# Designs tried in a protein design run: designed miniproteins, single chains, continued (5). Part 38

Each design is a single chain, and the fold is of that chain. pLDDT is the mean over its residues in the fold that is shown.

## One batch from the design tools (miniprotein)

Design m17293
Fold by ESMFold2-Fast:
Structure m17293 (fold): chain A 99 residues (1-99)
Amino acid sequence: SKKEELELKVLLVLQYELAKVAGKPLQVVADAITRLLKALGIDKTITVEEAEKIVEEARKSLPKEILELVDEVVALYAAGEPESKLDELGKKIQELIEK
């Protein structure tokens, strides 16, 4: 469904941007996408470059309002803001996905 597609795109963008903020290797994101594909019966290994392209396409296809909230979550996480602030934004993202 459109809602499931939007949720997946939000999760992919968040996982990538939060990994960058945390200084984690982007290989972690590529490995996560690879595991998801294998769980769905798709035997394909995703490279870091392919993962970056998938995330870029997800960003471009997300509604602007949702993308702005996702970027706000990333900024607050980078600033060390409390989980309660992140939860408030997460609820707003969920409401827009269900709209």
Scores: mean pLDDT 81

Design m17294
Fold by ESMFold2-Fast:
Structure m17294 (fold): chain A 75 residues (1-75)
Amino acid sequence: DTFFQQVETLIEQAVQEPSQENLVRLEDLSEELAVLVLKGAVFRVEDDEFFDRLNVLEKRVDDAIAILKSQGFKR
């Protein structure tokens, strides 16, 4: 929960204060979350709800990246 809240805060901050630094942070998060979701599926860990939440967060990060890129941030 606290971890997910921290990620949500980063997403909100990046959307409200668009910058190259925030775009890089979102892209790093998207990559890390995608790797965690993929590895969780491969290793079949016994926490499906946790991995479902990670998948939702990964999509939310990607949506925020798309918003920043639409505003010209792409570095």
Scores: mean pLDDT 73

Design m17295
Fold by ESMFold2-Fast:
Structure m17295 (fold): chain A 81 residues (1-81)
Amino acid sequence: MSLEELAEEVVEELAERLKEVKSEEGVAQLIEELYKKYPELPEELWQALYIVASEGLRQGLSVEEIRERMLRRVRELLAAM
């Protein structure tokens, strides 16, 4: 699996589980759980996913909009690595 494919898989799982999350603390707990499942994903990508997901929830964005923003941000970071 490529790093890009791994990052996209993590975003999909994050988005699905985000449907049950209502707080920034819940986002942090979810990221911690997924970090243990996908230790190969770089810390920089985890930090970016946390920021995008927590900001999206704070703004009241749909899970689909948050998913698209996470994918866009991950792709930008991978292109810069």
Scores: mean pLDDT 83

Design m17296
Fold by ESMFold2-Fast:
Structure m17296 (fold): chain A 88 residues (1-88)
Amino acid sequence: EARELILKAEEHIGKAIQALNDGDYEEAAKHAEEAAEHLRKANALAPSPELEEAIRHLEKAAEAARKGDGEEAERYLSEAARALGRYA
């Protein structure tokens, strides 16, 4: 249940990173938002500080991507992935 939502979020984080590498900042923002939505659903089922941290980073990644700041977007996507890596 919650794990399936986290796996979907991880897939979207990967797609967001790929979109940044392709220079498609709008697609990157979209995938970061999709990842955040899946994590919000997971956090509603089983609240966790790591999920809350990842959600905040993904929201900031989407904002950075829309502003055309690929470096900041990549940093926030990496921080979200690290937060999920601590969720055990």
Scores: mean pLDDT 88

Design m17297
Fold by ESMFold2-Fast:
Structure m17297 (fold): chain A 71 residues (1-71)
Amino acid sequence: SREERGLAAAAELASLSPDQRLAYGKQFFQSLPKDRQQILTDVANKLREIGDKFQEGLEQGGLEEARKLLS
């Protein structure tokens, strides 16, 4: 299934060091046709924007909970 393939890919990437993940991603990207490289770049930029806002939300939530515990 798509979910099983996604989980397997995530587990494989998670098992790699940061340097190995960088090398793997670079090699994968360079193996794609230029039109697919552009689509992947556009999608990655959108996911990054979503991720940044989600991360900001987690940080704000953590600070609010810490404030409750310290007051």
Scores: mean pLDDT 73

Design m17298
Fold by ESMFold2-Fast:
Formats: structure tokens, C-alpha cells, sequence
Structure m17298 (fold): chain A 82 residues (1-82)
């Protein structure tokens, strides 16, 4: 998924831990897509990351676990490549 690839690159660039993205996606689901509430809850997240998580949630609102798992797999591959 190109959006997941782009999100992973932004997380590496800004040194954002995956656990914050998981929590942000869960908050976005709980607020039914209220990105302003997510931005207030996670002020450390840059606008580029917020935009990508909103798009991923809008396309696949029930696939948060799958998105997080794909990001974790990319992190593992990145650490292996070094």
C-alpha cells in the first residue's frame, strides 16, 4: 500500500514511534474521523503524519490492526537492512 509506505517514511523522518500512530488511529476511530481531536491529543504528530493516518482510516476504518502490522513489518525490514 503506497500510503503505508509513505507513512513509514514520514515516521522515520520525524522519529515518531509506531505506538503513537497506533494510538492516533484508535482515537480517530473512537471519534469517528475527528482529525482535530487526534491533533489535540497527539500534538507531537506532524501534519504530514496526521494527513496520512486520516486517509488510511477513511479507506479502511476496520483495518487499524492490519495497518499497524504492516508498519511493524516495514520497521523490522528497515532494522535488518541497516
Amino acid sequence: DPLIDQLFEELLKHEIPLVLVEKALQTLKETQGDIAAVAEAFPILPKEVLELILKLYQEHPEEIDKIVAELAEKELAYLRAR
Scores: mean pLDDT 82

Design m17299
Fold by ESMFold2-Fast:
Structure m17299 (fold): chain A 67 residues (1-67)
Amino acid sequence: SASARATATYVGVARAEAEILGKIDDELGVKKIREAAAQATDPAASAALAALGDEIEREFRKRREEE
């Protein structure tokens, strides 16, 4: 559906933005995704972005532990 496609595109853009910001500052990347999740009016988009934020935060935390 158009809604599902829009959600996927939105999550993809948010991930790309977080990855770019995360190369500079991991915290800034995670913050950007969490803000997007909080501002999303579509429950599916909000849930997907929140899950993505948790995933990226775990990846950044793992990298910090490995460093």
Scores: mean pLDDT 69

Design m17300
Fold by ESMFold2-Fast:
Structure m17300 (fold): chain A 70 residues (1-70)
Amino acid sequence: SLTKEEAKKRLPEHVEFEVRLAAALGDPRQVATAEASYYDENGNYYSVKAEVDVEKERIPREELIEELKK
């Protein structure tokens, strides 16, 4: 099994991640949930989730990766 720390370490290498704005009905929240997943050559699945405060119009990829490492 993959530990959370090992999953975080792999994030900047080979992950696809999804940034979603959690919104109340009709209004966007200033909080985004980021989920990163990685599949190795053997099809093993690894994932890490993190919540990121959004004050900017756009979250830079590198900033998101650093939040997911925490």
Scores: mean pLDDT 51

Design m17301
Fold by ESMFold2-Fast:
Structure m17301 (fold): chain A 100 residues (1-100)
Amino acid sequence: MEEALRLIDQAIKKVDEAIKAAKEGNFEETRKLVREVADLLHRVGELVKDDIDINEKVTIALITAAVILHLDRFDPEDTIRALENIKKTLEEVKKMLEEK
């Protein structure tokens, strides 16, 4: 659980950096940070695979990150909203992990 919490904290920080980059119009940096978030979430998913509720939330966040990386039609406002949704989901995951 301690490793999963550490990785979630890193992912939340990277999402905040991605939101800032998107607000500045820096889409290359945004995509780079979202890839780093996706990599962290894959590692969290392996650590929490036996916890169905937490794993489902991690999977939803990962799918949202994958959509950002693969859709050329995401404007800055849509990208920021998607990143804010990822952050909210990761903050919920963090609370669930802290209750263990």
Scores: mean pLDDT 83

Design m17302
Fold by ESMFold2-Fast:
Order: sequence, then C-alpha cells, then structure tokens
Structure m17302 (fold): chain A 70 residues (1-70)
Amino acid sequence: SDLQEQLEEAQKKAAEANKRGTELFLEYRRLVADKAPREVIEQKREEYLKANEELTRYMRKALELREQLR
C-alpha cells in the first residue's frame, strides 16, 4: 500500500517535471532566438536543467519502487 502510494506520487512528480522541463526548454529556445540578455538566457537554462534533474530523480525512484512491488 505505502509503496504503491509512493510509486503513484513518484510517477506524478516525474510527469509534472517532464511537462515543466518541456515548457522551460521552449521558453529558453525562444529567448535565444529573440536575443534576450545573456543573464536571462542562462537563468532559463538553469531552470530547465533543474526540471530535467527532477524528472531523472523521480523516474529512478519509480523504477526502484516497481522493482520492490514486482
């Protein structure tokens, strides 16, 4: 039960991070195309990389929980 709830939470957080990462990456690309200030571009890059890190972390957690549940 607890492991299944943790799995569902990890899957939800992974999906949220994936959506956020995609949106941030598209914003980053638009800022680059629009020749926004370097500081603004770098900040947006850091934000999407952080979202990608969260996605990887939750995907890994979901995989580990699936192995425990079998």
Scores: mean pLDDT 87

Design m17303
Fold by ESMFold2-Fast:
Structure m17303 (fold): chain A 60 residues (1-60)
Amino acid sequence: DDEFERFTRITVARILSAEDEAELQEVRDQGLRRASTFPPDQAQRLRDAMDRAVEEWRRR
């Protein structure tokens, strides 16, 4: 699903480019709202990708 893959890439990039924790939270909240509109398997993959991006951002 090209829409799912594109949205996931954009969301991960936005998380990684967040300037502070507040911006990170806003992007994550938007991603989680969108995840609920995908099929369960895709929603879980998006959540997993977001969690990995958040962890990477915190490690920087």
Scores: mean pLDDT 83

Design m17304
Fold by ESMFold2-Fast:
Structure m17304 (fold): chain A 77 residues (1-77)
Amino acid sequence: DAAEAMQKALENAEGMAEKMVAAVPEIRPKAEEFVEIAREQAERALRDPSSLEEQARIGEEAMRELGEAFREAQAKA
């Protein structure tokens, strides 16, 4: 079920974001942005399955940005 898979992916994204925030509270705004992007990607993919490839690329970029911000925040701590 695509809806179930998207729900699971969103829950995983939320869990990852909360773990990052727990480790580095300064990352909270970026983590919240990432979760919102993940929610929008899941909603758009469910509405238009033909957009899956494009949504995946957007999600990959958002994950890269979150990872970079997390690494930088840890280095400054």
Scores: mean pLDDT 76

Design m17305
Fold by ESMFold2-Fast:
Structure m17305 (fold): chain A 88 residues (1-88)
Amino acid sequence: DKEKLLKLIAEGEEGVKKAAKIVLEKVYKEREKRIGEPIADLELAVRITTGDYDDIFEEIRKLLKKEGLSDEEIDKILEAVRELLESS
């Protein structure tokens, strides 16, 4: 929810990384429902990235806008998500 995400952002870099993991997990759970293929865990979900990140980022933006976050707060989370998807 909005309060939890805002508290995590306020905690600094570690909090932003936790927020990124939470929203990425939500997006992957919604994708699992749509495609009917289960993802074992968050680590595996982070590894399973197909094509451009733009589609994942758009889903995250929509989710966070619905939660009531500002564009600035959303961009901080998206930057952390990009780092998670591109790191190892």
Scores: mean pLDDT 69

Design m17306
Fold by ESMFold2-Fast:
Structure m17306 (fold): chain A 116 residues (1-116)
Amino acid sequence: SELERRVIEALDEITRLLLEGKPFDEIVAEMEKRRAELLAEITDPKEREQVETVMDLLIGFARAVHRLRKLPREEAVEGLRRISDALVAQLTAMGRPEVAEAVREAADRIIEKLKE
């Protein structure tokens, strides 16, 4: 859907900012802005609640990445794999497999950057 495409685009941009090492406050501000813009376009209350939940999960993912990057590399990689696996399972259960795949791809890109 168009909303799902916009959610994936938001995740891709946030992943890019995380990989570039942008200040976390700027990343959170960008996520909150995109969340507000997406929610403003949704007229159906049930769809709005679902998108709000998905965006909150993606914000939580970015917060987890920020915290994990402060740990030793092996612990950061293991933690990111566990968190991304849990989030992928949750998004898949919510009927959002394309968003789940985008999260897995984002996690893989971050893990490869951590191995550099």
Scores: mean pLDDT 84

Design m17307
Fold by ESMFold2-Fast:
Structure m17307 (fold): chain A 90 residues (1-90)
Amino acid sequence: ATAEEALAALRAAAASTREGLEAAGWRIVAEGEAYDPATGTLRISFVAQDAARPERWLAVVFTATAAGEAGARIAEFESLEEALAWIEAQ
């Protein structure tokens, strides 16, 4: 795959994940997109809260590089602060 295909796939995966979370009863409470032109890295992140279990927080980070490397990281937390700190550490 090309770097452009990897970036497009990342955005599609992030959008699909957001839609799936919302359909499953999660509320998206924070989102971010950052692009580093020096490395060609795109990062898309979400924090979601479970509407049925408000003590549950989910952090999701997608990354793709101009070299065509792509990945997704997902982790569950018991607070918004922990979820945001984890995203910053990715």
Scores: mean pLDDT 80

Design m17308
Fold by ESMFold2-Fast:
Structure m17308 (fold): chain A 94 residues (1-94)
Amino acid sequence: MLEEVLKKVDELIKEGKYDEALELLMKFIRENETRLRPEEAAKLGYKIAEIYFKQGKYKLAKLIAQSTLDVYPLLREPLRSKLEKLIKEAEEKI
């Protein structure tokens, strides 16, 4: 399920395996795109943005995080604040 995938993604991020983490996320999205709930899609968007940020791709990180907030404006905390913080931190690096 999504929570198990996100846990594995976090493990890969901790190990610095950003490309493997991104591949796992993209595979899950392709296999589940039509079944994802808004909050689940937003969590995936946040993780993609986080990976781009950690890779130094700040413009992409900001774009993905902002697009996630724009598509899902009624997100519950703490996800909303995490996306807003990531956007601010990415803007400071551009």
Scores: mean pLDDT 82

Design m17309
Fold by ESMFold2-Fast:
Formats: structure tokens, C-alpha cells, sequence
Structure m17309 (fold): chain A 68 residues (1-68)
């Protein structure tokens, strides 16, 4: 019946979400040789970019304070 179809749809959606998450994690772990290196390099670049952005914002604050 319609209730059983709705239940199956909900279960399939929940399994698809869980399977996608598990699949992503499993693939990342199995590709450990290449993927972690790329991820670590990306994390370093991201952190340095964020730090530079903060430093630029801090410099702007100091410049504005110096003009007051």
C-alpha cells in the first residue's frame, strides 16, 4: 500500500544518505596514499590563506586607528 511505499522510500533515502557517507569515507581511506596528501596540502594552504586575510584585516584596522 501507499504507507509501505512511503516507508520503503524513507528507508531507501536513509540508506542512500548513510551509504554515500560511508562510501565517501571508505574511498578516502582506501585512497590514503594520494588523497590524504592532497587534503593535508589543501589544509595548509587554507590555513595560510585565512591567516593572511586576518593579517590584512588587522593592518586595515591599524591604518584606520592611525588616522584617528
Amino acid sequence: GAAEEARRGAEEAARAETAEEAGRYGKIMSDATQVPEAHEEGSRAGREGARRARTAAGASSLWNAAQA
Scores: mean pLDDT 59

Design m17310
Fold by ESMFold2-Fast:
Structure m17310 (fold): chain A 76 residues (1-76)
Amino acid sequence: MEEIWEEAERTLLAMKAGFDAAGVGEKLGMPWREAFRLGFGVALDAVDEAMAAGKSLEEAYQIAVERGTEAVRKAA
């Protein structure tokens, strides 16, 4: 059951960060779906790294938002 919860937390944090990145991308003229896909993918990697390093969920989310939005800005 813990593994299911960890997967849910990982996915939820990455999705939240992906939505934040999609909003940034849309404001920069990117299609929302492309911005979300880019931001979500980068955010998933960031959450995985942060959780593997024993960081809190809040820290993992902040890192994911930062990396995801930066990737979208760089691609815009």
Scores: mean pLDDT 81

Design m17311
Fold by ESMFold2-Fast:
Structure m17311 (fold): chain A 61 residues (1-61)
Amino acid sequence: DLLLTEEEKKLVLELMDELGYSEEQKKEVLNVINGEEPSSVESALLIGEVMAKLIKKLAEQ
């Protein structure tokens, strides 16, 4: 996803680690961030959840 900088991608990965997401879930989010379509409805929901939590974390800083 060209809307995210390398620093923002790193923050997404760190947030996912803090929240206990699996390596498979992190890989799916990275694929979508890099411009791939979500592989399933569950993946699309995961992306939405991670982005919402990232926005909240940035707003709290």
Scores: mean pLDDT 74

Design m17312
Fold by ESMFold2-Fast:
Structure m17312 (fold): chain A 86 residues (1-86)
Amino acid sequence: NAEREMEEIRRLTREFAEEALKYDESLKPLVEKYLENMERAIEEARRLVERGETGRETKLMLASAAMSALGLATLAVSARKKKEKE
């Protein structure tokens, strides 16, 4: 279910964004860029699904959105570790 996958990616991405900003507010511009990239990939995936295209292109857009979530997760982990070492 592509709609459920899109919702889960959005939820996780926002959780990681909040976690990163909790530990390092200076990351806000970078976090916003990852969120923007994720939303663009999700919007393209939705357009493909609305056209009945559930093939490779839709999965690639969902993978792109998931990679943005992973980028934010990496930022959150790095921000936490930096804060703990201070």
Scores: mean pLDDT 81

Design m17313
Fold by ESMFold2-Fast:
Structure m17313 (fold): chain A 69 residues (1-69)
Amino acid sequence: EEELAEKYKEELERLKELAERARKEATAEQLRAAGERIRPRLEEAIENENYKEAIELLIEGYEEAIRAA
């Protein structure tokens, strides 16, 4: 986790900012809908240890939730 954070510092910072904004701006329903939409791809990325893709998918999900709000 610490090593992953160092490798993907910029992406993780962006993810943290988006997650905080989504929590404030998006409804729980919008967050759930976005999460369900990316879930199969996210699970596959994690299973394959493709953490960069997993982080990018989470960013996509939060951006979609914020956009829908």
Scores: mean pLDDT 75

Design m17314
Fold by ESMFold2-Fast:
Structure m17314 (fold): chain A 92 residues (1-92)
Amino acid sequence: MVEEMVELFVKAVEAALEGKLEEAKEYAEKYIKLLAEEQGLSEEQVKARLEGAKETLEKLANAPEEKKEEIKKKLEEELEELKKLKEELKAK
């Protein structure tokens, strides 16, 4: 479950960095659907997350090199939050 979310998140970021924006968006959609199931997100929260994720991936794909590093750092922080969730679920 959480392992699939981590994998999808990493694949979305990697695809965006390679300029494969359509693939990145597909991975992001799968990631957010799994996140919604795990956290019990409302339809409104899911739509907000999808919109934000697509905007971030588009910025990452089209950003100059210096800005790519800044966006990548923010995405790495979100990945660390997923890893924390994995450890919490592993304890039960």
Scores: mean pLDDT 72

Design m17315
Fold by ESMFold2-Fast:
Structure m17315 (fold): chain A 72 residues (1-72)
Amino acid sequence: MLSPEQLEEFNKLVKEFEKFLNEAASKITDMEGLKKLVQEAQEVAQEALKTGDVDAFKKKMEELKKKLEKLV
């Protein structure tokens, strides 16, 4: 279970990724790659909520952002 502080950081990271995804989505032609990346992001978020490891979540979200940039 996440502490209130960890949950706040988690929500901030999710919102940053959502904004980044929305901005990049208009430039992405690989819709299958986009769908797969969104699924990976959801799995990473669920794992973070289960384990409480916000630092690992932050690192994985950063890697997902880089993968998203490569789809543009």
Scores: mean pLDDT 78

Design m17316
Fold by ESMFold2-Fast:
Structure m17316 (fold): chain A 67 residues (1-67)
Amino acid sequence: SLREEGLARLAARAYEQVKDEALARELAEMMLTPEGADRAGTVLALAGDPQLAAELAAEGIRLSELL
């Protein structure tokens, strides 16, 4: 489904930074809401890539609006 494809892409990009599949998936799912995206963005920024954090937040919000 479009949702699963979007989540898989978000999780893959988060995985590049955190190197943990379960955490990457959890962060991807959090990105689907503005409140969750803010929290996930903080975690990713602390992991060392604020640009990736911003890009994932934007993709998650867009995916949420389409679904």
Scores: mean pLDDT 71

Design m17317
Fold by ESMFold2-Fast:
Structure m17317 (fold): chain A 78 residues (1-78)
Amino acid sequence: AIGAAIRLVEAIENGTPEETREAARRAREEIKRNPESASQTISNMLNSLGYEEAGELARDVSKIEEFEEEVVKITEER
């Protein structure tokens, strides 16, 4: 969980939109495997860094497409 969250943040801040999409998919796989624990860890990390909208979307596996688009948007704007 924490490793996927770190990779996602790294991609958002330093990566391309494509790299951020890949990191978001990996984060989703962790959430799917451990829905409660992984979603909370990823959401908390994103929220602590100011990515509040992405953090909220990370709490629900059914919103994975919206989550991917939100983190890609952050990457494009930063």
Scores: mean pLDDT 76

Design m17318
Fold by ESMFold2-Fast:
Structure m17318 (fold): chain A 66 residues (1-66)
Amino acid sequence: ALPPGQVVTVEAADGTPVGEIVARSLADEAAAVARAREIADRLGLGPAEREALVDMARALARLAGE
């Protein structure tokens, strides 16, 4: 589970920070929301936690687009 307000800063196998990879792959806001919902459902998160994860993904996607 991702706590609210936490930045995802894990490195991928090629040394790229996963937070940066997540932002790049989620540059489309719709894709970011869909992926966050899939992760929340897989982790069995409650409605409030699911909404927080979606909001975080949306914010990251917008930052990646700039």
Scores: mean pLDDT 62

Design m17319
Fold by ESMFold2-Fast:
Structure m17319 (fold): chain A 66 residues (1-66)
Amino acid sequence: ADEAVEAARGTLEEARKAYEEGAHPSTVANLLTAAYLQAVAAKIFGREEEADELIAEVRKLSKEYE
């Protein structure tokens, strides 16, 4: 069960690394997608605080990039 959350975290970590290496539209989009997927996974497995934090991050990034 936690394996899915860990896999999503791996994807998010890779997306964050790519964004840090080059901030451009595709790395921003990948980061938003990965963070959203991790938030969904966290919520499904009852990690509400983690899910809420990730949802807030996605909303903040979306607002900054419209």
Scores: mean pLDDT 74

Design m17320
Fold by ESMFold2-Fast:
Structure m17320 (fold): chain A 64 residues (1-64)
Amino acid sequence: MLSPIQQKMQQIYDQAVQNDDWEGGLQQLSQLYLEHRDDPEKLADIRRSMQEILDRMREEERAR
């Protein structure tokens, strides 16, 4: 079950991959975090997506 917010987070992630712009992806997810700050379920999902980007950034740094 893909909620609209989960779909938007997936789009942000996909865009970050395409543009090699993980910093921009994190910034967009941070914006969503502020917009949904009174919704703990959505905050948990957003936090998870941010962690995935951070893991990818660490992987890239390790490969360089």
Scores: mean pLDDT 77

Design m17321
Fold by ESMFold2-Fast:
Structure m17321 (fold): chain A 76 residues (1-76)
Amino acid sequence: SARDIAIQIFNSMSSDQRNILYATIGRANATDPDNIQYRRNQIRNTLSRIFNQTFSDDVVNAMIQIMDDVAAARRA
């Protein structure tokens, strides 16, 4: 599934690469907080630069959800 692919990608990333993705989400939210498509596109672009490959919307959406879940767990 897209979620399983996203989990594998997230687990393969270094802490530096994960921090780049969190920074990308933060900048997208600061620029246009209610624009889900804009946030998705910014994350897709960052993932494509890190891995030198393209990602589907489903995989990017799953990645955003995993990142949100992990950030929420760290705050708890």
Scores: mean pLDDT 82

Design m17322
Fold by ESMFold2-Fast:
Structure m17322 (fold): chain A 68 residues (1-68)
Amino acid sequence: MLTEEEKKRVEHIRKVLKKLADYLLSQGVSEEEVKEIVRRNTLLILTNVYKFPKEKAEEIAEEIVKEI
């Protein structure tokens, strides 16, 4: 299970990337391309900024992408 601190970070990232996805879709970017952008950015932020393990970061990225 994620810690409470990690859960807060994940929720913040989810909200930011959801807004980014909605913005890109409104600009005419394809759903497939938006999903790739969100997945890649989620992985980079979670692994490089917040130091999550790659496996856990990939799991979280897929959950966020499913919400698009």
Scores: mean pLDDT 82

Design m17323
Fold by ESMFold2-Fast:
Structure m17323 (fold): chain A 120 residues (1-120)
Amino acid sequence: EIEEKVERFFELLRNKKYEEAAKLIQSIVKDKEGALALVDYLIERDLTDEEWENFLKALETLSPEEALKVIRNLFKYVPEEKVKALLERIKKTHSKKVYLDFKSALIVAAPHRANFLLSL
């Protein structure tokens, strides 16, 4: 099930298995169902700053082109309302650095949404 893959991804992040986590997220986000499940997990669970940093570290093990594709696929199917909810949650519960780094990654991945993202 997709939920088991999402839980496995965060288990790998906690165990600092960044390369394995990166390969798994590529598999999860290749379709709409997986991308939506992962974003819903991120909205519903208040990740720690360390968990967000580990998420970014996993993406850094990929080539820049592959990392960009993961972020693009993750948010391709997600409505703006859910993107806003995720960013508002990060803004309230996490450091300004984590918020800005994540927001910047989204702008690079989806430049056609840049005006929307910059308004948040």
Scores: mean pLDDT 74

Design m17324
Fold by ESMFold2-Fast:
Structure m17324 (fold): chain A 55 residues (1-55)
Amino acid sequence: MSDEEKEALNKIVQELRKMLGEEEKTLSAEEAEKFLKEEFDADPKKIAESYLENT
């Protein structure tokens, strides 16, 4: 995963956590990937790629 994809992933996870009412916390790239996999059963790389394509 590129640095741009990691940055996009962290930003997406922060927004999702805010929407779920969770406390704002800066996550590592590993924590962000784990969050998406465990909570949404999502491929983090595909989520990051989709975000970058639509912004």
Scores: mean pLDDT 73

Design m17325
Fold by ESMFold2-Fast:
Structure m17325 (fold): chain A 78 residues (1-78)
Amino acid sequence: LLELVERAREAALAALEGDAAAQEEFAAIGRQILSSLSPEQRKQVLEAAREMQERIAAGADPREELERFFARVREILS
């Protein structure tokens, strides 16, 4: 599972650089991760994703927010 999280992080960062294939890969890996989680873990991950999106909309650096999000995902999976 942590290997999928790392691959999702790499795909998300590549997607920020404009890689359309990386956007599709991120979506596919994200679905695999979410399907492997308990309902409570899934809720926590989706809440973290919403918080990340809100901070980016408020002017936060997308790369820094993605790294923060993936650190939070690792905590949820621990």
Scores: mean pLDDT 81

Design m17326
Fold by ESMFold2-Fast:
Structure m17326 (fold): chain A 57 residues (1-57)
Amino acid sequence: DKRIEELAKKISELTGVPLEESIAAIKDVIKREPNASDREIYLEALKRLLEKQKAKA
């Protein structure tokens, strides 16, 4: 899905998280919130990845 790839690439470039992890986070958000907008998906995935980075160091 091109939409998922574009959102994941944007998160990966912004956070330094690997593209695979960004794709997984976006897919997880879509699975939990299938009616969410692209912006809502992006922000929720970004929040989760940033919290995970903060918890590690």
Scores: mean pLDDT 78

Design m17327
Fold by ESMFold2-Fast:
Structure m17327 (fold): chain A 90 residues (1-90)
Amino acid sequence: LIDLVEKAKSMTREEVVEEERKLLKKMKGDEEFQKRKEEILNSETPEMFRLLAEEYRELGFDFLALFYERLAEGVSPEEAVLLAKEEMEK
């Protein structure tokens, strides 16, 4: 997960989506999580970013939630990483 964020500094929004889909497919959970996962995988940007932000917040990954919230607002992945880091540091 943190590895995706480091790579995102040099990635396009579409490349971030593809890497996240790969990671999400490897995640396992209960039936309810599987339904949410299917919904996210079948969505497109910027909706996918909003759904990812909500899911990561529920899972307790605050940095990733902030990162995807910024991507949903239309900022670049590089800028989203910087803004998420600023919010986590106070």
Scores: mean pLDDT 76

Design m17328
Fold by ESMFold2-Fast:
Parts: C-alpha cells; structure tokens; sequence
Structure m17328 (fold): chain A 66 residues (1-66)
C-alpha cells in the first residue's frame, strides 16, 4: 500500500477529469474500483478520494469569509 504511483502530473489529470465530469462530461463513468485484486487500482481510488476533498476545503474557506 504505497501511493507512489501517481505523480504531480497524474494528479492534475485526475482532478481535471473530475472537474470535467462535474461540468457535464457525461461521456463515461470514472470509476475503476471494480477489481480489488489490483493494488494499483485501489491506490488510485484512494488518491482520487483524497484529492476530491480539496473542493470541500475550498468551500469551508468561503464559509469562513462570510
């Protein structure tokens, strides 16, 4: 379980994909956590979840600015 597969460039790509999906990119489902046999897929899903929390942090900051 070592999250050293995704580089800075890969993380930006994932964030871009998430943002694109939210913007209405209804092309294909962005979910690869189907095979639990691959630690790589599990690590990527964990990294995506962690990065997905960044929007929540931004929202919290906006709330504090009231």
Amino acid sequence: MEPRLLSDEELKRLDDMIADTRAGRRGEPVELDVYSGSPEASAQMTAVADRANEPSLALQRRRAER
Scores: mean pLDDT 55

